# Designed miniproteins, single chains, continued (3): the designs that were tried, part 72

Each design is a single chain, and the fold is of that chain. pLDDT is the mean over its residues in the fold that is shown.

## One batch from the design tools (miniprotein)

Design m10485
Fold by ESMFold2-Fast:
Structure m10485 (fold): chain A 88 residues (1-88)
Amino acid sequence: LLDALLRPDALLAALLRETGETRDTYTLREILSAIFLYILDKGLIDPEDPNVVDVSDSLLGELLGVDRFDLNDLDGLIEAILRHSTPV
């Protein structure tokens, strides 16, 4: 699954561009890495709980449809990525 090749939709592609990515296709692993880079670059991690990410008012929040998520719950993040991409 992590090495599955995916084509992002417009919303996921916009988020990936914020991390400097310009390709048409990515593995799920590459997309996860780019999302974590986005989280770190935008300073979205809760300073009182490093497992919690505040994604309100971000492209990632729009992608996930939530205001906050737990980094220990990667299933929700993976489902959102797959919902916003097409297998190649």
Scores: mean pLDDT 80

Design m10486
Fold by ESMFold2-Fast:
Structure m10486 (fold): chain A 86 residues (1-86)
Amino acid sequence: DVIQQVVDMLTSHGAPDQAAQLAAIIAQIQAARAAGTLTDADHAAARQQINDIIAQVRADRGMSIAEIQDIYNIMSPYFAVPPAAP
């Protein structure tokens, strides 16, 4: 699971609490999408919260720009409407 990869990356930088919080935010977005209750405002709020978490881990633990980019690339499908499956 790609969520587990992001959790592992943050945990490896000494931020297990931030990793758990990020995973919880993604799980809430996925649950809201499945329930049909997800709004554009919910997406924007979740992206902002995740961005703030990553920025704090970067500032405190010295994550590289490349590592931050990898996290956002891994997580991008969770915030976009998935393409129609064939």
Scores: mean pLDDT 72

Design m10487
Fold by ESMFold2-Fast:
Structure m10487 (fold): chain A 95 residues (1-95)
Amino acid sequence: SELDKLRQTVDRISQIIQDGIDNNVPLEETLKRMIEAAKGNPEVLDVVELLRASVETLIKADPSLRSPEQQRILLLQVGQQLYLFYLDKLIKSMG
């Protein structure tokens, strides 16, 4: 089902985010890997692309967000937004 594909894609991206946090992978590299993982699901790809654009806009406005500590916080926020997107899809599928 589309919901099973969505779950699998979201789980894969969540693993990429967690790896980025745990191993201090650069934010730009983590975001690129998320985009790559999302290419199999257009709805997830749209959300991840929007989140990447939002993060890039925030960093341009406040360069202090480039610190490793702030990058971890941004990745956690990105993961939370992706999870909320997934929950919205789950709730709508339940009628």
Scores: mean pLDDT 84

Design m10488
Fold by ESMFold2-Fast:
Structure m10488 (fold): chain A 66 residues (1-66)
Amino acid sequence: MELTEEEREKRLLEIARKFRDLVASGVYGGELDKLSLEADYVSGRITKEEYEKRLKKIEEFEQKKK
């Protein structure tokens, strides 16, 4: 799972743009949490296992509120 430094920066910028677009459009909650979590994973702040565990928890909460 080795991204080049350039690929990592490019992916983080893309995630940041999507995050800003959603916030500007008034979209909040699980979709923003998922993007934030993906950014943490891509930047190496969290492990893939921790990313998947937290992502699943967000999806479960979204399903329960419906």
Scores: mean pLDDT 75

Design m10489
Fold by ESMFold2-Fast:
Structure m10489 (fold): chain A 79 residues (1-79)
Amino acid sequence: MEKVKEALRKAAEEGIELAQSLVDLLERGYSFEHLMKIAERAAKELGLDPEELREAIKNDDEEKIIEFLRKIEEKRQQS
């Protein structure tokens, strides 16, 4: 869990808007489950597979979480 929170903070520092929003919600006391629903919705809107994010979280893979959030930002800017 701590690695996921750290991944979100690092992604937010890179300027990923979704990550910044998720960090803000986390600081407001929103549940991690709620944050994941938001991220999955954003991924689906951009045609990305939300299962890729779920697997990265299950494996506590900080690097893959950041990469996935970066993909969301890149596709959002291309749209």
Scores: mean pLDDT 79

Design m10490
Fold by ESMFold2-Fast:
Parts: structure tokens; sequence; C-alpha cells
Structure m10490 (fold): chain A 82 residues (1-82)
């Protein structure tokens, strides 16, 4: 599978498991660690780093939190660029 396809799946699961309209970078990383616990350490570390980059791109106001909408927008832009 491409790394982008796995990343898309992780972001959608994070969004589905988040009860609030906003998510912190720390919460997102914790969810990625849990969702990827059965993957090899190197692959898991790469996915975590990629989610951190996506979060930084989605955090338009620099508050350390993003909305579900902002995360989806970044994911859609990456999908369109691939």
Amino acid sequence: MSGLEELERLVEEILAKTDSDTITKEQAIEMVRELTKDLPEEERDMLIATVEILFDLADKDGSGTVTKEELREVLERLRAAA
C-alpha cells in the first residue's frame, strides 16, 4: 500500500474516534500510536511523523488545536496532489 493510503485511513479513524469538533496534536499522536501498535517500529515512527506534519499544516491559527474540518482539508489537498 502507498503511505498516503495508510495515512488517509489513520486520519479518518482519528476523526471518527474524536468526540469534540477539535483535536490537539498530542491527542492525534496518541491515537496514531494506538492504531499503529501492531506495525513495525520504523513504519509506525514514519506514520507518526507524517501525522505531526499534517497537524502543523492544519493548525492555521497556531493554537495547538485543529478542527476536524481543517484536518480533512489538509488530507484532501494531499489526495489531490498525489
Scores: mean pLDDT 75

Design m10491
Fold by ESMFold2-Fast:
Structure m10491 (fold): chain A 100 residues (1-100)
Amino acid sequence: STTLDTGADGQATATVTVAAGQTVTVTVTNTGTTAATVTVMLLDADGALLGWAQATVAPGGSVTFTLTAPSAGTYTVTVIALDPSGAGVAGTATVTVTAA
């Protein structure tokens, strides 16, 4: 697994290598003081969006997203945590690849 901190813009990015049908689990914790809209995106090597999920996370709260890789390969996981004004929210994202 890989743990990332969101930047000042509320964004974090990880590269993962997965086999076909493996699950990518992303757990995001809001460490800021405002509620965040958390968006997780799975992108291929060319930057094409393959899947996404979104949730609202209260300060100190966590959300877990499950994304399935369509084929074996290297993917980019992007996490975006924004407050209602569009400002970045502090957070930690843990990315884990698991067998399906």
Scores: mean pLDDT 81

Design m10492
Fold by ESMFold2-Fast:
Structure m10492 (fold): chain A 83 residues (1-83)
Amino acid sequence: SAELERIRAEARAAGLGPLLIELAEAVYRGDEARLRALLRRLGLDDEGQAIVLKMAKGEDVSSADPSAAEAIQEAFRRERERA
């Protein structure tokens, strides 16, 4: 897909590390199993993984614990800084 190639190119140009690039691809493909595996590598627990999966599907996450949202943001920040 030309769109997937564009996503990969933009992620690389932005300086994103391999895990974040693979995560963007998994979201685009709708590969829930791979997305969960990558989120585990980012350090997210089962609850954090479930919240991100809902976000990727466009499902409502407004009832999620604010502390879980903070943990998700922190995990992505740490991975960006590693790249």
Scores: mean pLDDT 75

Design m10493
Fold by ESMFold2-Fast:
Structure m10493 (fold): chain A 91 residues (1-91)
Amino acid sequence: SVREELEELIERAREATLARDVERHEELLEEIQELIKEHPEEGEYTLELLALAGLAVARELGLDPADIEAAKRRLAERLGVPVAEVEERIA
């Protein structure tokens, strides 16, 4: 499905970011952008996946734990889910 393809592309973008491969990350973001142009109804879902991936990367790179916790709370509020669900999804 389009959602499965978006999930795969975003996971690859996360891996590229952790590898500090800026060129590969940019290529993957362009692929995601083209897929959204064809499927604009998936735009909100794509932003959700990107926010989760970004938070997971920030945590793995050792950004300030207080900033990570604040970002988890904001994302949980935005998604309408408990903070525990955001924690599970970025684990």
Scores: mean pLDDT 84

Design m10494
Fold by ESMFold2-Fast:
Structure m10494 (fold): chain A 87 residues (1-87)
Amino acid sequence: SELEKEKKEVEKLAEEKQKELEEHKKKNPKDMRGLLEKVIEFLKKLKEFYKKYEHPEFKEAAEAIDKVLASYEENKEKIEKQIEEAE
């Protein structure tokens, strides 16, 4: 089905981004800020991808990502302090 094809494209994107994050950790183990920026960028791209498709399952996934991104913005100052203390 078209939905199954779209799911495979999402799974491939997630796998590629996971490898990118692991490579970043390996090359820059102390760059917590850079890692966080890559995670936020991935979530934003994943949200855009889900919003492109008008399936209920993808709408729920996009809304879940919205909640995670909203939580990040609300706690951004606290997260930045934790990163600064870790570096």
Scores: mean pLDDT 75

Design m10495
Fold by ESMFold2-Fast:
Structure m10495 (fold): chain A 87 residues (1-87)
Amino acid sequence: GKELEEALKKVQEAIKALEQGDVEKAEEYLKEAMKHILNDERLSVERKIGLVLQLIGAMIDMRLGRVDDALATLRAVEKELQELLEE
């Protein structure tokens, strides 16, 4: 659906921004991704909470300078969103 497609795009843009060292822009994209995940009408509440908590964890890692840990988490979320769109 549209919300998950937008969430995936925002996560992918956050990954690109973070790889370029733009932590502030990456955080902005992740906040937008969270809004799209929460607005999706077909995802379970449990799945929404799981995805949002992963994105919050990545934002914390980014703020602590743990960029590689944040990227690993964001790529896991990217894969999960891709798999949800194939269902």
Scores: mean pLDDT 89

Design m10496
Fold by ESMFold2-Fast:
Structure m10496 (fold): chain A 84 residues (1-84)
Amino acid sequence: ALEVGKSLSMTELRILGLLEMRGRMTPAELAEALGKSQATVSRHLRRLEAKGLIASERVGRRTLYSLTDFGREALLAASRAQAA
């Protein structure tokens, strides 16, 4: 994107929330849950992993993503900001 925000997008916050609620998810499961394309979700997952907010685990031919402690802290901070 031409505009690089320092904050998380709404889609990224939804990804973090889904991972907190469900534990580990594939990009396909996240795309279905969010009503987004797998390409869109994969771009967000790459950015979130680069920031250390999520971790990936290879299980056979599937990649599972999970929330890190840092990701949980970021999600809680965003949730408090929206509640205020």
Scores: mean pLDDT 78

Design m10497
Fold by ESMFold2-Fast:
Structure m10497 (fold): chain A 73 residues (1-73)
Amino acid sequence: TEAELRALVRELVAALEAGDLAAMQRTLGRAAELVAAAAGGEAAVAFVHLYHSLIDAPAEELLAALEAWVAGL
């Protein structure tokens, strides 16, 4: 599940860089589902909030923050 979450985080950031809104929404939803299954609904909410708080940051910063957050689960 952690490896799957890391792959989804990378897909999410790549979709954001490409401006693919449909892929972003789909990938964010899937990542949130996996976070909820692994750590509960409050963790899923925190993950989505972290993503939105860094959405305007450089892609490398967003990726590093999301990967560090997932590793801390």
Scores: mean pLDDT 82

Design m10498
Fold by ESMFold2-Fast:
Structure m10498 (fold): chain A 78 residues (1-78)
Amino acid sequence: PSLSPDATVEDLLNHFFEMVDALELPEEAKEEIREALEKLLAGGSVEEVRSLLKSVPESLRDVIVDEMREFLRRQEER
């Protein structure tokens, strides 16, 4: 799936959560991911966000954090 260069925060969030849904994680883990992303968008650090992903496997936690960093970086670069 291609992401538009004019993607809004909402578009990036929806794309991210579609990817998360495809991972077939437990609802508890998905809720933690949502909370972590909201924390990051509210000015939380990446370290804080990573610590919120307790129910997410470590390898997947790193992938999720990296994806969150990527689209935040894309928005802050403006």
Scores: mean pLDDT 71

Design m10499
Fold by ESMFold2-Fast:
Structure m10499 (fold): chain A 70 residues (1-70)
Amino acid sequence: GPEAERAARALYEAGVTVDEGAAKQIASGGSDHAAGFLRGAARWAGLPEPSPDITAEEAYEAVKLAGELA
């Protein structure tokens, strides 16, 4: 959805790109793990954390899309 696409693009533009293999491993941890990864990556890069409106499913799709942008 739009929030997943926005999150994926923000990660890519910040240089926090996850390759397809890493995205698959993160995804294997489930939706909560993907959401935690996005928050951790944002904090590490000094970026704003994801919107509180982002769902666990959208976080998972954002990680997957970020891998596709690599």
Scores: mean pLDDT 64

Design m10500
Fold by ESMFold2-Fast:
Structure m10500 (fold): chain A 63 residues (1-63)
Amino acid sequence: MAEAAVREAAAEARAKRSQLTEEGARRADGYLTLAQIYVAQGDEEAAIAAAEEGRKALAEGLK
């Protein structure tokens, strides 16, 4: 279910974009891009871990 986790994290990032600091948005985008790469490679564990780091970056980057 890594693809679903990455999709949910990306949707949350889009919804919260206006509430994020510039640094928070960059960090979240970086982790979510990495998660999508891992999904494409079939590495579900790494994809989920990267998506979780993206969610943490979103929480930390809130204004």
Scores: mean pLDDT 77

Design m10501
Fold by ESMFold2-Fast:
Structure m10501 (fold): chain A 79 residues (1-79)
Amino acid sequence: TRDERMSAAYDELRALQQEVLETAGKENKLDEGMEAVRRLNAIGRRLADSLGQGDFAAADTLLAEARRAAEEAIKRIKA
């Protein structure tokens, strides 16, 4: 259902934010981690707007963007 899709999307965003923060804490790079979390929060706001409008294609694109942003942030934090 729509509610299940919305819940899954928000759960995924929270998990990505948690992984970024945990990695930043372990590498003692909290400033970089917080900047990445701010970017994920901005994507989350656009995701909420897209889901609210029923634009699932845009929502899927934004989730892919969030995954890439988290992956790149973790890679930079570990470097």
Scores: mean pLDDT 84

Design m10502
Fold by ESMFold2-Fast:
Structure m10502 (fold): chain A 118 residues (1-118)
Amino acid sequence: SAAIEQLGREVEKVALEGIDEVTKKAQEAAKTQEEQEKIKKAGEEAKKLMREGVKRATQLALTKGPQAGLSELQQTLAEAGALMQQMVPSLAELIGEEMGKLRDRVTATFQRLAAQAS
């Protein structure tokens, strides 16, 4: 449906912009050029995971209902966060905190738009 397609687009936008903000905060905390480069790469890999995860979550919301879509989205966010933490262990605590805040924002966006689509 058009409403679920819009949900997918809005959730992707919030998630990708949020990963850019996590990346920016991690870059501000970075002490070396090597950390800066690892953070940039981690952010790009996390965004790649999120694009594929949002597509999967959107399809699950269409076929199995909004709770299945939300569960997939939350799992993808956890995997993206874990990937960033593994790539930049020196900033893992900061990345975990900021990704947790992003999960809350993405969840709220999904739930609001899913309610409008029902």
Scores: mean pLDDT 88

Design m10503
Fold by ESMFold2-Fast:
Structure m10503 (fold): chain A 78 residues (1-78)
Amino acid sequence: SILQKFLEEVRKMEEKFLKEYEDLKKNSSEEEIKKKMLEMQQKVVDLLKKYSEVIPFSAEEQAQLDKLEAQLEKLKAE
C-alpha cells in the first residue's frame, strides 16, 4: 500500500520530467538536456534508495534500482 503510493509518485514525477525533456530537446543544447536528465535520474535514484531503507525491496525491485544506478553512472562518466 505505502510502497505502491510511493511508486505512483515516482512514476508521476518521471512522466512530468519526460514531458519537460521532450520540450527541452527541441529548443535546448545537448549539454542542457544532459544536465536535466542527470537531475531527473538522480532524484529518482535518491528517492528509491531512501525508501528501500524503510521497506525491504523485492529482488526484482532491487534489480531495477541497480539498473537505474548503473545508467546514472554511465551518464556521469560521459
Scores: mean pLDDT 73

Design m10504
Fold by ESMFold2-Fast:
Structure m10504 (fold): chain A 78 residues (1-78)
Amino acid sequence: MEEVLERAAAEALAAARERALADPEAAPALLAEGDALIELGRLPARLGLPETAGSRALRRLGEAIREGVRLGLAERAA
C-alpha cells in the first residue's frame, strides 16, 4: 500500500508540475484541488479520530499536487 501511494503521489506531482509549467493560469485550480484533498484528509483529526490509510493518502496526494505546481511555476520563472 505505501509503495502504491508513493507511486501515485510521484505521478500526481509530475502531472501537476507539467501542467503548471505549460499553463501557469491552471495553477490556482490545481492548488485548490490539492487543498481540498488535504482538508478532506484532515477530517478524522478534526473529529478527534485516529488517522486512516485513506486520510493519509488524501493528504499525501494533495501535498504532491501542491509541490508539483510550485516546481512547475519555478521552472517557468527560470
Scores: mean pLDDT 85

Design m10505
Fold by ESMFold2-Fast:
Structure m10505 (fold): chain A 60 residues (1-60)
Amino acid sequence: MADEVLERARALLDDPNPSIEDVTRVLKEADELDPDDPRMHEIVVLATAAAIRAAGAEFE
């Protein structure tokens, strides 16, 4: 459910050392949600921010 994916994305951002694997998993789950869900953009933003932190402020 979108709420669970959003909660996981928030947890990734709260983690000082989030893994790229966990970020990828959250993004994959988000891709299966309704693209018009307002929580979708928040999930992607949070997961992307966590990915940048995991990569040392460089995403690729």
Scores: mean pLDDT 72

Design m10506
Fold by ESMFold2-Fast:
Structure m10506 (fold): chain A 76 residues (1-76)
Amino acid sequence: MDINRGIADIALGVISLLLKQGKADEAVEFAERLVERFKDHPEEAIYLLEGAIDLAEKHGFTEASKRLRELLEKVK
């Protein structure tokens, strides 16, 4: 397994936990920090953001989902 993909998967687990705790702003901030870490690995940043958007939408955090979509457009 690519170590970068492994880090993205762990990060999605953390984002899921934060969203389940109602910490949507912290989940978005965490995703933003991971995207900066993946600046040289855009495919991993895209994977992380698409997963985070899906999680935010499933938990009903519409504003968090919107902020994550805006971040996704900047890394494509």
Scores: mean pLDDT 83

Design m10507
Fold by ESMFold2-Fast:
Structure m10507 (fold): chain A 101 residues (1-101)
Amino acid sequence: SKRVEEIIKKAREIYEELERRARESEEAQRRARELAEEARRTVKTVLDGIRFGSEVAATSPLETRVALAEMLRDEREPLRAAAGVVDSLVRMEAVNEALEL
């Protein structure tokens, strides 16, 4: 849970930066591409964690895993991919909280 929460936080920060930079100068667009590439790496790390090692991975619905894998496949919009990962992880954490009630 805690490791996944840290990944979610980082993904949100990257997404916010990319959103902000996308509307500025050409120099900001270059930085946005760099952050987008970092976001893709973060998304891949999250997906690997979900599949192979985390407590969250064990409890995540199959459809969520499939959606994450499909979203990362040939993704041309890293901002959307990062946002999707954050949303999926938040939903999985909400399920874990409900199960712990």
Scores: mean pLDDT 55

Design m10508
Fold by ESMFold2-Fast:
Structure m10508 (fold): chain A 115 residues (1-115)
Amino acid sequence: AVVVSGGGVVQAGGSVRLTATSSSAVSSAVASLEDSNGKTVAVGASGGTGTGGDGTTVRVSVAGNTVTVLVSNLTPASTGTVTVSVGDAGAATAIEFAASAVGGDSGSAQVTVSG
């Protein structure tokens, strides 16, 4: 199973940290964000930091069973989805930092941005 934590309400210009913990080692993770200008930025676990045209930034890291996603400089119009893949299980969980909860096969989280 994958358990997600760290969602909630974030002020405009603020940041959110999402953590997904798996019962199995994580083989890959990708964050895909759409900024307030409709530009898509995708970052993998070893890709460092991605930056949208509105200044929204995303960073993904994987350590054993844990995926950490840090999204910074959030605008109220920014949306994003993080997909986590679990190696042995072949399972994927989508994590969205927008106003809507995202269903996955074993976990989801949502974040609301206020301005």
Scores: mean pLDDT 58

Design m10509
Fold by ESMFold2-Fast:
Structure m10509 (fold): chain A 82 residues (1-82)
Amino acid sequence: LEKAKEIKDKILDDIKKNPKEYAENMRKSAEIALKSDDPSVQEQAKRALKAADALEKGNFEEAEKILTPTIEQVSLLEVLAS
């Protein structure tokens, strides 16, 4: 549990250091994903676009809220893999 929190905090800190770069990368990935025939992939792409918009506006709280489920899932997988 503590390791998952540390990984989550590190990811969020990295995003805060380069928010514009992360936003640009999210937009590019989301534009590709929106062309997928998979509705679940399209839904994830729409969420990524909202997070990118929030980061571009400097709204880290909103971006964190949108990204938290994905970051928590990645953090849990990393702990389980170790």
Scores: mean pLDDT 72

Design m10510
Fold by ESMFold2-Fast:
Structure m10510 (fold): chain A 68 residues (1-68)
Amino acid sequence: SKLEELIEELRKLAKKKKTNTLSVEEIAELALKYNLPELAHEALLKAVELGTNTLSVKEVEELIKSLE
């Protein structure tokens, strides 16, 4: 599915950066690539709630699940 491909790209990006986190900007870019603008908005809201500009890959995966 497109959502599984998005999750795999998020994981690959984090691995390439040698981190388990992604910036809200990186998440938004991938969300737009997959035509899922709701993910970009939810990631921004979550990051603001947590007082950060990054989310873990696991947090992004949970947001994607919540949008299904």
Scores: mean pLDDT 83

Design m10511
Fold by ESMFold2-Fast:
Structure m10511 (fold): chain A 90 residues (1-90)
Amino acid sequence: AEKALETAKAVIEGAKKVLEEASKMTGPMADDAIDLAKKALKLAEEAYKLASKGTEKDSLEGEITAGVAAVAVGVASTLLKRQKEKEKKE
């Protein structure tokens, strides 16, 4: 039942890390990573709210929503890595 809360917390931390790293980069993939990380934060907050209601149905919906948010953070991290590779101008 608490798994959704822990997943949501992990996604929030992951999204914040992507946002911090992306803020140091300029370019379309960094912009996309920021947008996706912001969307993931919103989904993770919704998942946290659902899991906090304590019903079995809300817990399941919270787990699914947290899972979607986790995938979004993963994609955002990949975009950020690609932007770093593209930028690699020193």
Scores: mean pLDDT 75

Design m10512
Fold by ESMFold2-Fast:
Structure m10512 (fold): chain A 85 residues (1-85)
Amino acid sequence: SAEAARADVERGARLLAEGYRAGDATRATAGALLAVGAAFELERVEGVSAEEAAALLAEAGRASGDEEAAALLERAAEGHRRHGG
């Protein structure tokens, strides 16, 4: 569902931030894949616009409180804006 995918974007962003803070590359990678994958699911399966999916991804990164996580998810959001549709 769209609600579950939105929750996974937020969960992925939290895991990514936790991974960076802990120096745990496996956790950071898992978080990034979950967040980005859920954003693609919102766009391609749930009918959310690329712009809305990108905004959610960037917002989740900022909400994580980790600068590295926010930067990575903002770059991923740019990709969604450019290649959506």
Scores: mean pLDDT 83

Design m10513
Fold by ESMFold2-Fast:
Structure m10513 (fold): chain A 70 residues (1-70)
Amino acid sequence: SKQKKTQLRMALEFAKGLLQDGKEEAAIELLERTLRNLGFSEQEIELAVKMLREQGADLDVDAVVEALEA
């Protein structure tokens, strides 16, 4: 849904801010909790966390949204 996509984008942008502050574990915990609350599957959550860990502070929010919602 459009609302779910907007909430996903906002969660990823907030997590990216935490990554830019060097708070990787806080970013992962926030992302996992928020995506689970939004009804994403464990496989989708694992994919998002993998992308976050691989990209770090350079996290491409649009690419993650596309991977999970496309």
Scores: mean pLDDT 83

Design m10514
Fold by ESMFold2-Fast:
Structure m10514 (fold): chain A 78 residues (1-78)
Amino acid sequence: SRLSELKQAKALGDLDRAVAIFKELLAELSKHDPFTAEVLEGMAGIAIGVGRITGDVEFTLDQLIKLAEKAEEELAKL
């Protein structure tokens, strides 16, 4: 599961890996629902920006996990 890989990346504090996994999940969603994928990408960009400004990497990782849960939920409907 991409979600389990993201949770592992969070445990390691590996933001680059978390972003890469999230992008792979969005690429899969975009084949079926490009609008929802674009919205989730925008929300992830904001979470990354907030973490960069504040230095709160855990915030960014937690937001990426929540957005990934939404992406997997949408994929499960297809």
Scores: mean pLDDT 87

Design m10515
Fold by ESMFold2-Fast:
Structure m10515 (fold): chain A 81 residues (1-81)
Amino acid sequence: MESTPVARVTVRLTTHGKSPEEARKIALDAALTLGMTELRLYPDGRAVGEGDVSNPELVREAAERFKAQYPGVELELEFRP
């Protein structure tokens, strides 16, 4: 039925200059902030989050705010229909 389109979003996070414990905390904060329902953490400080969103623009805005809070974080968003 015609409704707001849903997009699958993948968030890739790389944290530089932090311990693995701090990188994990940052990744969890990112997942909560961006509304990710799945989060995979890697020992080297990388993280991958996934979720379904009805408004990709809000996710992009949230990612921009998150990057402003954590300047040492690299964050990539991938949207799939």
Scores: mean pLDDT 76

Design m10516
Fold by ESMFold2-Fast:
Order: sequence, then C-alpha cells, then structure tokens
Structure m10516 (fold): chain A 86 residues (1-86)
Amino acid sequence: SEFEKELIKLEMFMVGAITEASLINPEVAEELLKLHKQARQAINNKDWETFKKIVKEMAKKLRSLGMDQDADALIELTDKVVEAFK
C-alpha cells in the first residue's frame, strides 16, 4: 500500500538521521531514539496528532545539531505518511 511505502521511507530516514546525530552528539541521539520509540507507538495507535507533535520535537533536536535539512525532510516524510493513511 502507499501508506506502507511512505512509512518504510520515513523509518529508513529516521534511522539514518539518528545515526548521523550520534556522530555529532550521542546524548541528543539517545533522546531521538526515545522519541522514535514514542512515534512508533503513536503510529500503531493511529494517533496522528501525537505522532506529529513527537516529530516536531525530533525536528527541533535535529536543528539544535545543525541538521536543518534533515529536520525539514523528517517533517515532509511525516506529512506524506499521514496523508497516505488518509
């Protein structure tokens, strides 16, 4: 399904971004891992409002590391996942 395709793209992107963050600041990467687990729970519960709020927090942490392009991409991919679910 389109939802599954967009979700896989988002998850692969998140893993890459968190890995990159770990090379810059391991403590912030650990916080991103915790937020990622919370985002996964929100997706499983179909709680799109909570999912979007968690992603905005992740984006703020990425921006704090100078990863502004990754933060923008994370938000865009998240919107595509929510849109594809309907």
Scores: mean pLDDT 89

Design m10517
Fold by ESMFold2-Fast:
Structure m10517 (fold): chain A 81 residues (1-81)
Amino acid sequence: MEELLKEIEERVAKFNAELEKQYRDILHKRIEAYANEENREKLMKEVDDELRKLQQKYDTFVSELKAELERAIEELRKALE
């Protein structure tokens, strides 16, 4: 049981770290795009595609993770019996 929670915790930590890093890279690139009007459209399109995928991954991951956590908690409660 603790191993399942540990795996979930590590998945969350890993995903959060990757998401944070990607978000920072994307945001930094987007800020640079705003500073350079000539490349703004090109960089914004590139950044927008990555942000859209990242946001979808986040929403899906959070939704599925929440469901997994609820199931794991229920299984833990039953096992403690």
Scores: mean pLDDT 77

Design m10518
Fold by ESMFold2-Fast:
Structure m10518 (fold): chain A 80 residues (1-80)
Amino acid sequence: MDQGDKLFQQGLDYYQQGDYKKAAELFEQSGKLYEQAGDLNKASVAYLLGSRAAEKAGDTEKAKELQQKADQLQIQANRQ
């Protein structure tokens, strides 16, 4: 999935640059695309990294939301 992978790579780039707010947004968007494609493992990883980026950006509410989404998708992936 080209678009999901592209957004994930951009999220990593911004995270490495210290732009955690933009990294969190890109990881969240990547996670949504992976989820829509049925790639629950990649979606879970993207949301988890988004949670870490949001936490570093000081957005504790978004970090919690993305962590919960990652956890739910990981549970679902383990059943499939």
Scores: mean pLDDT 86

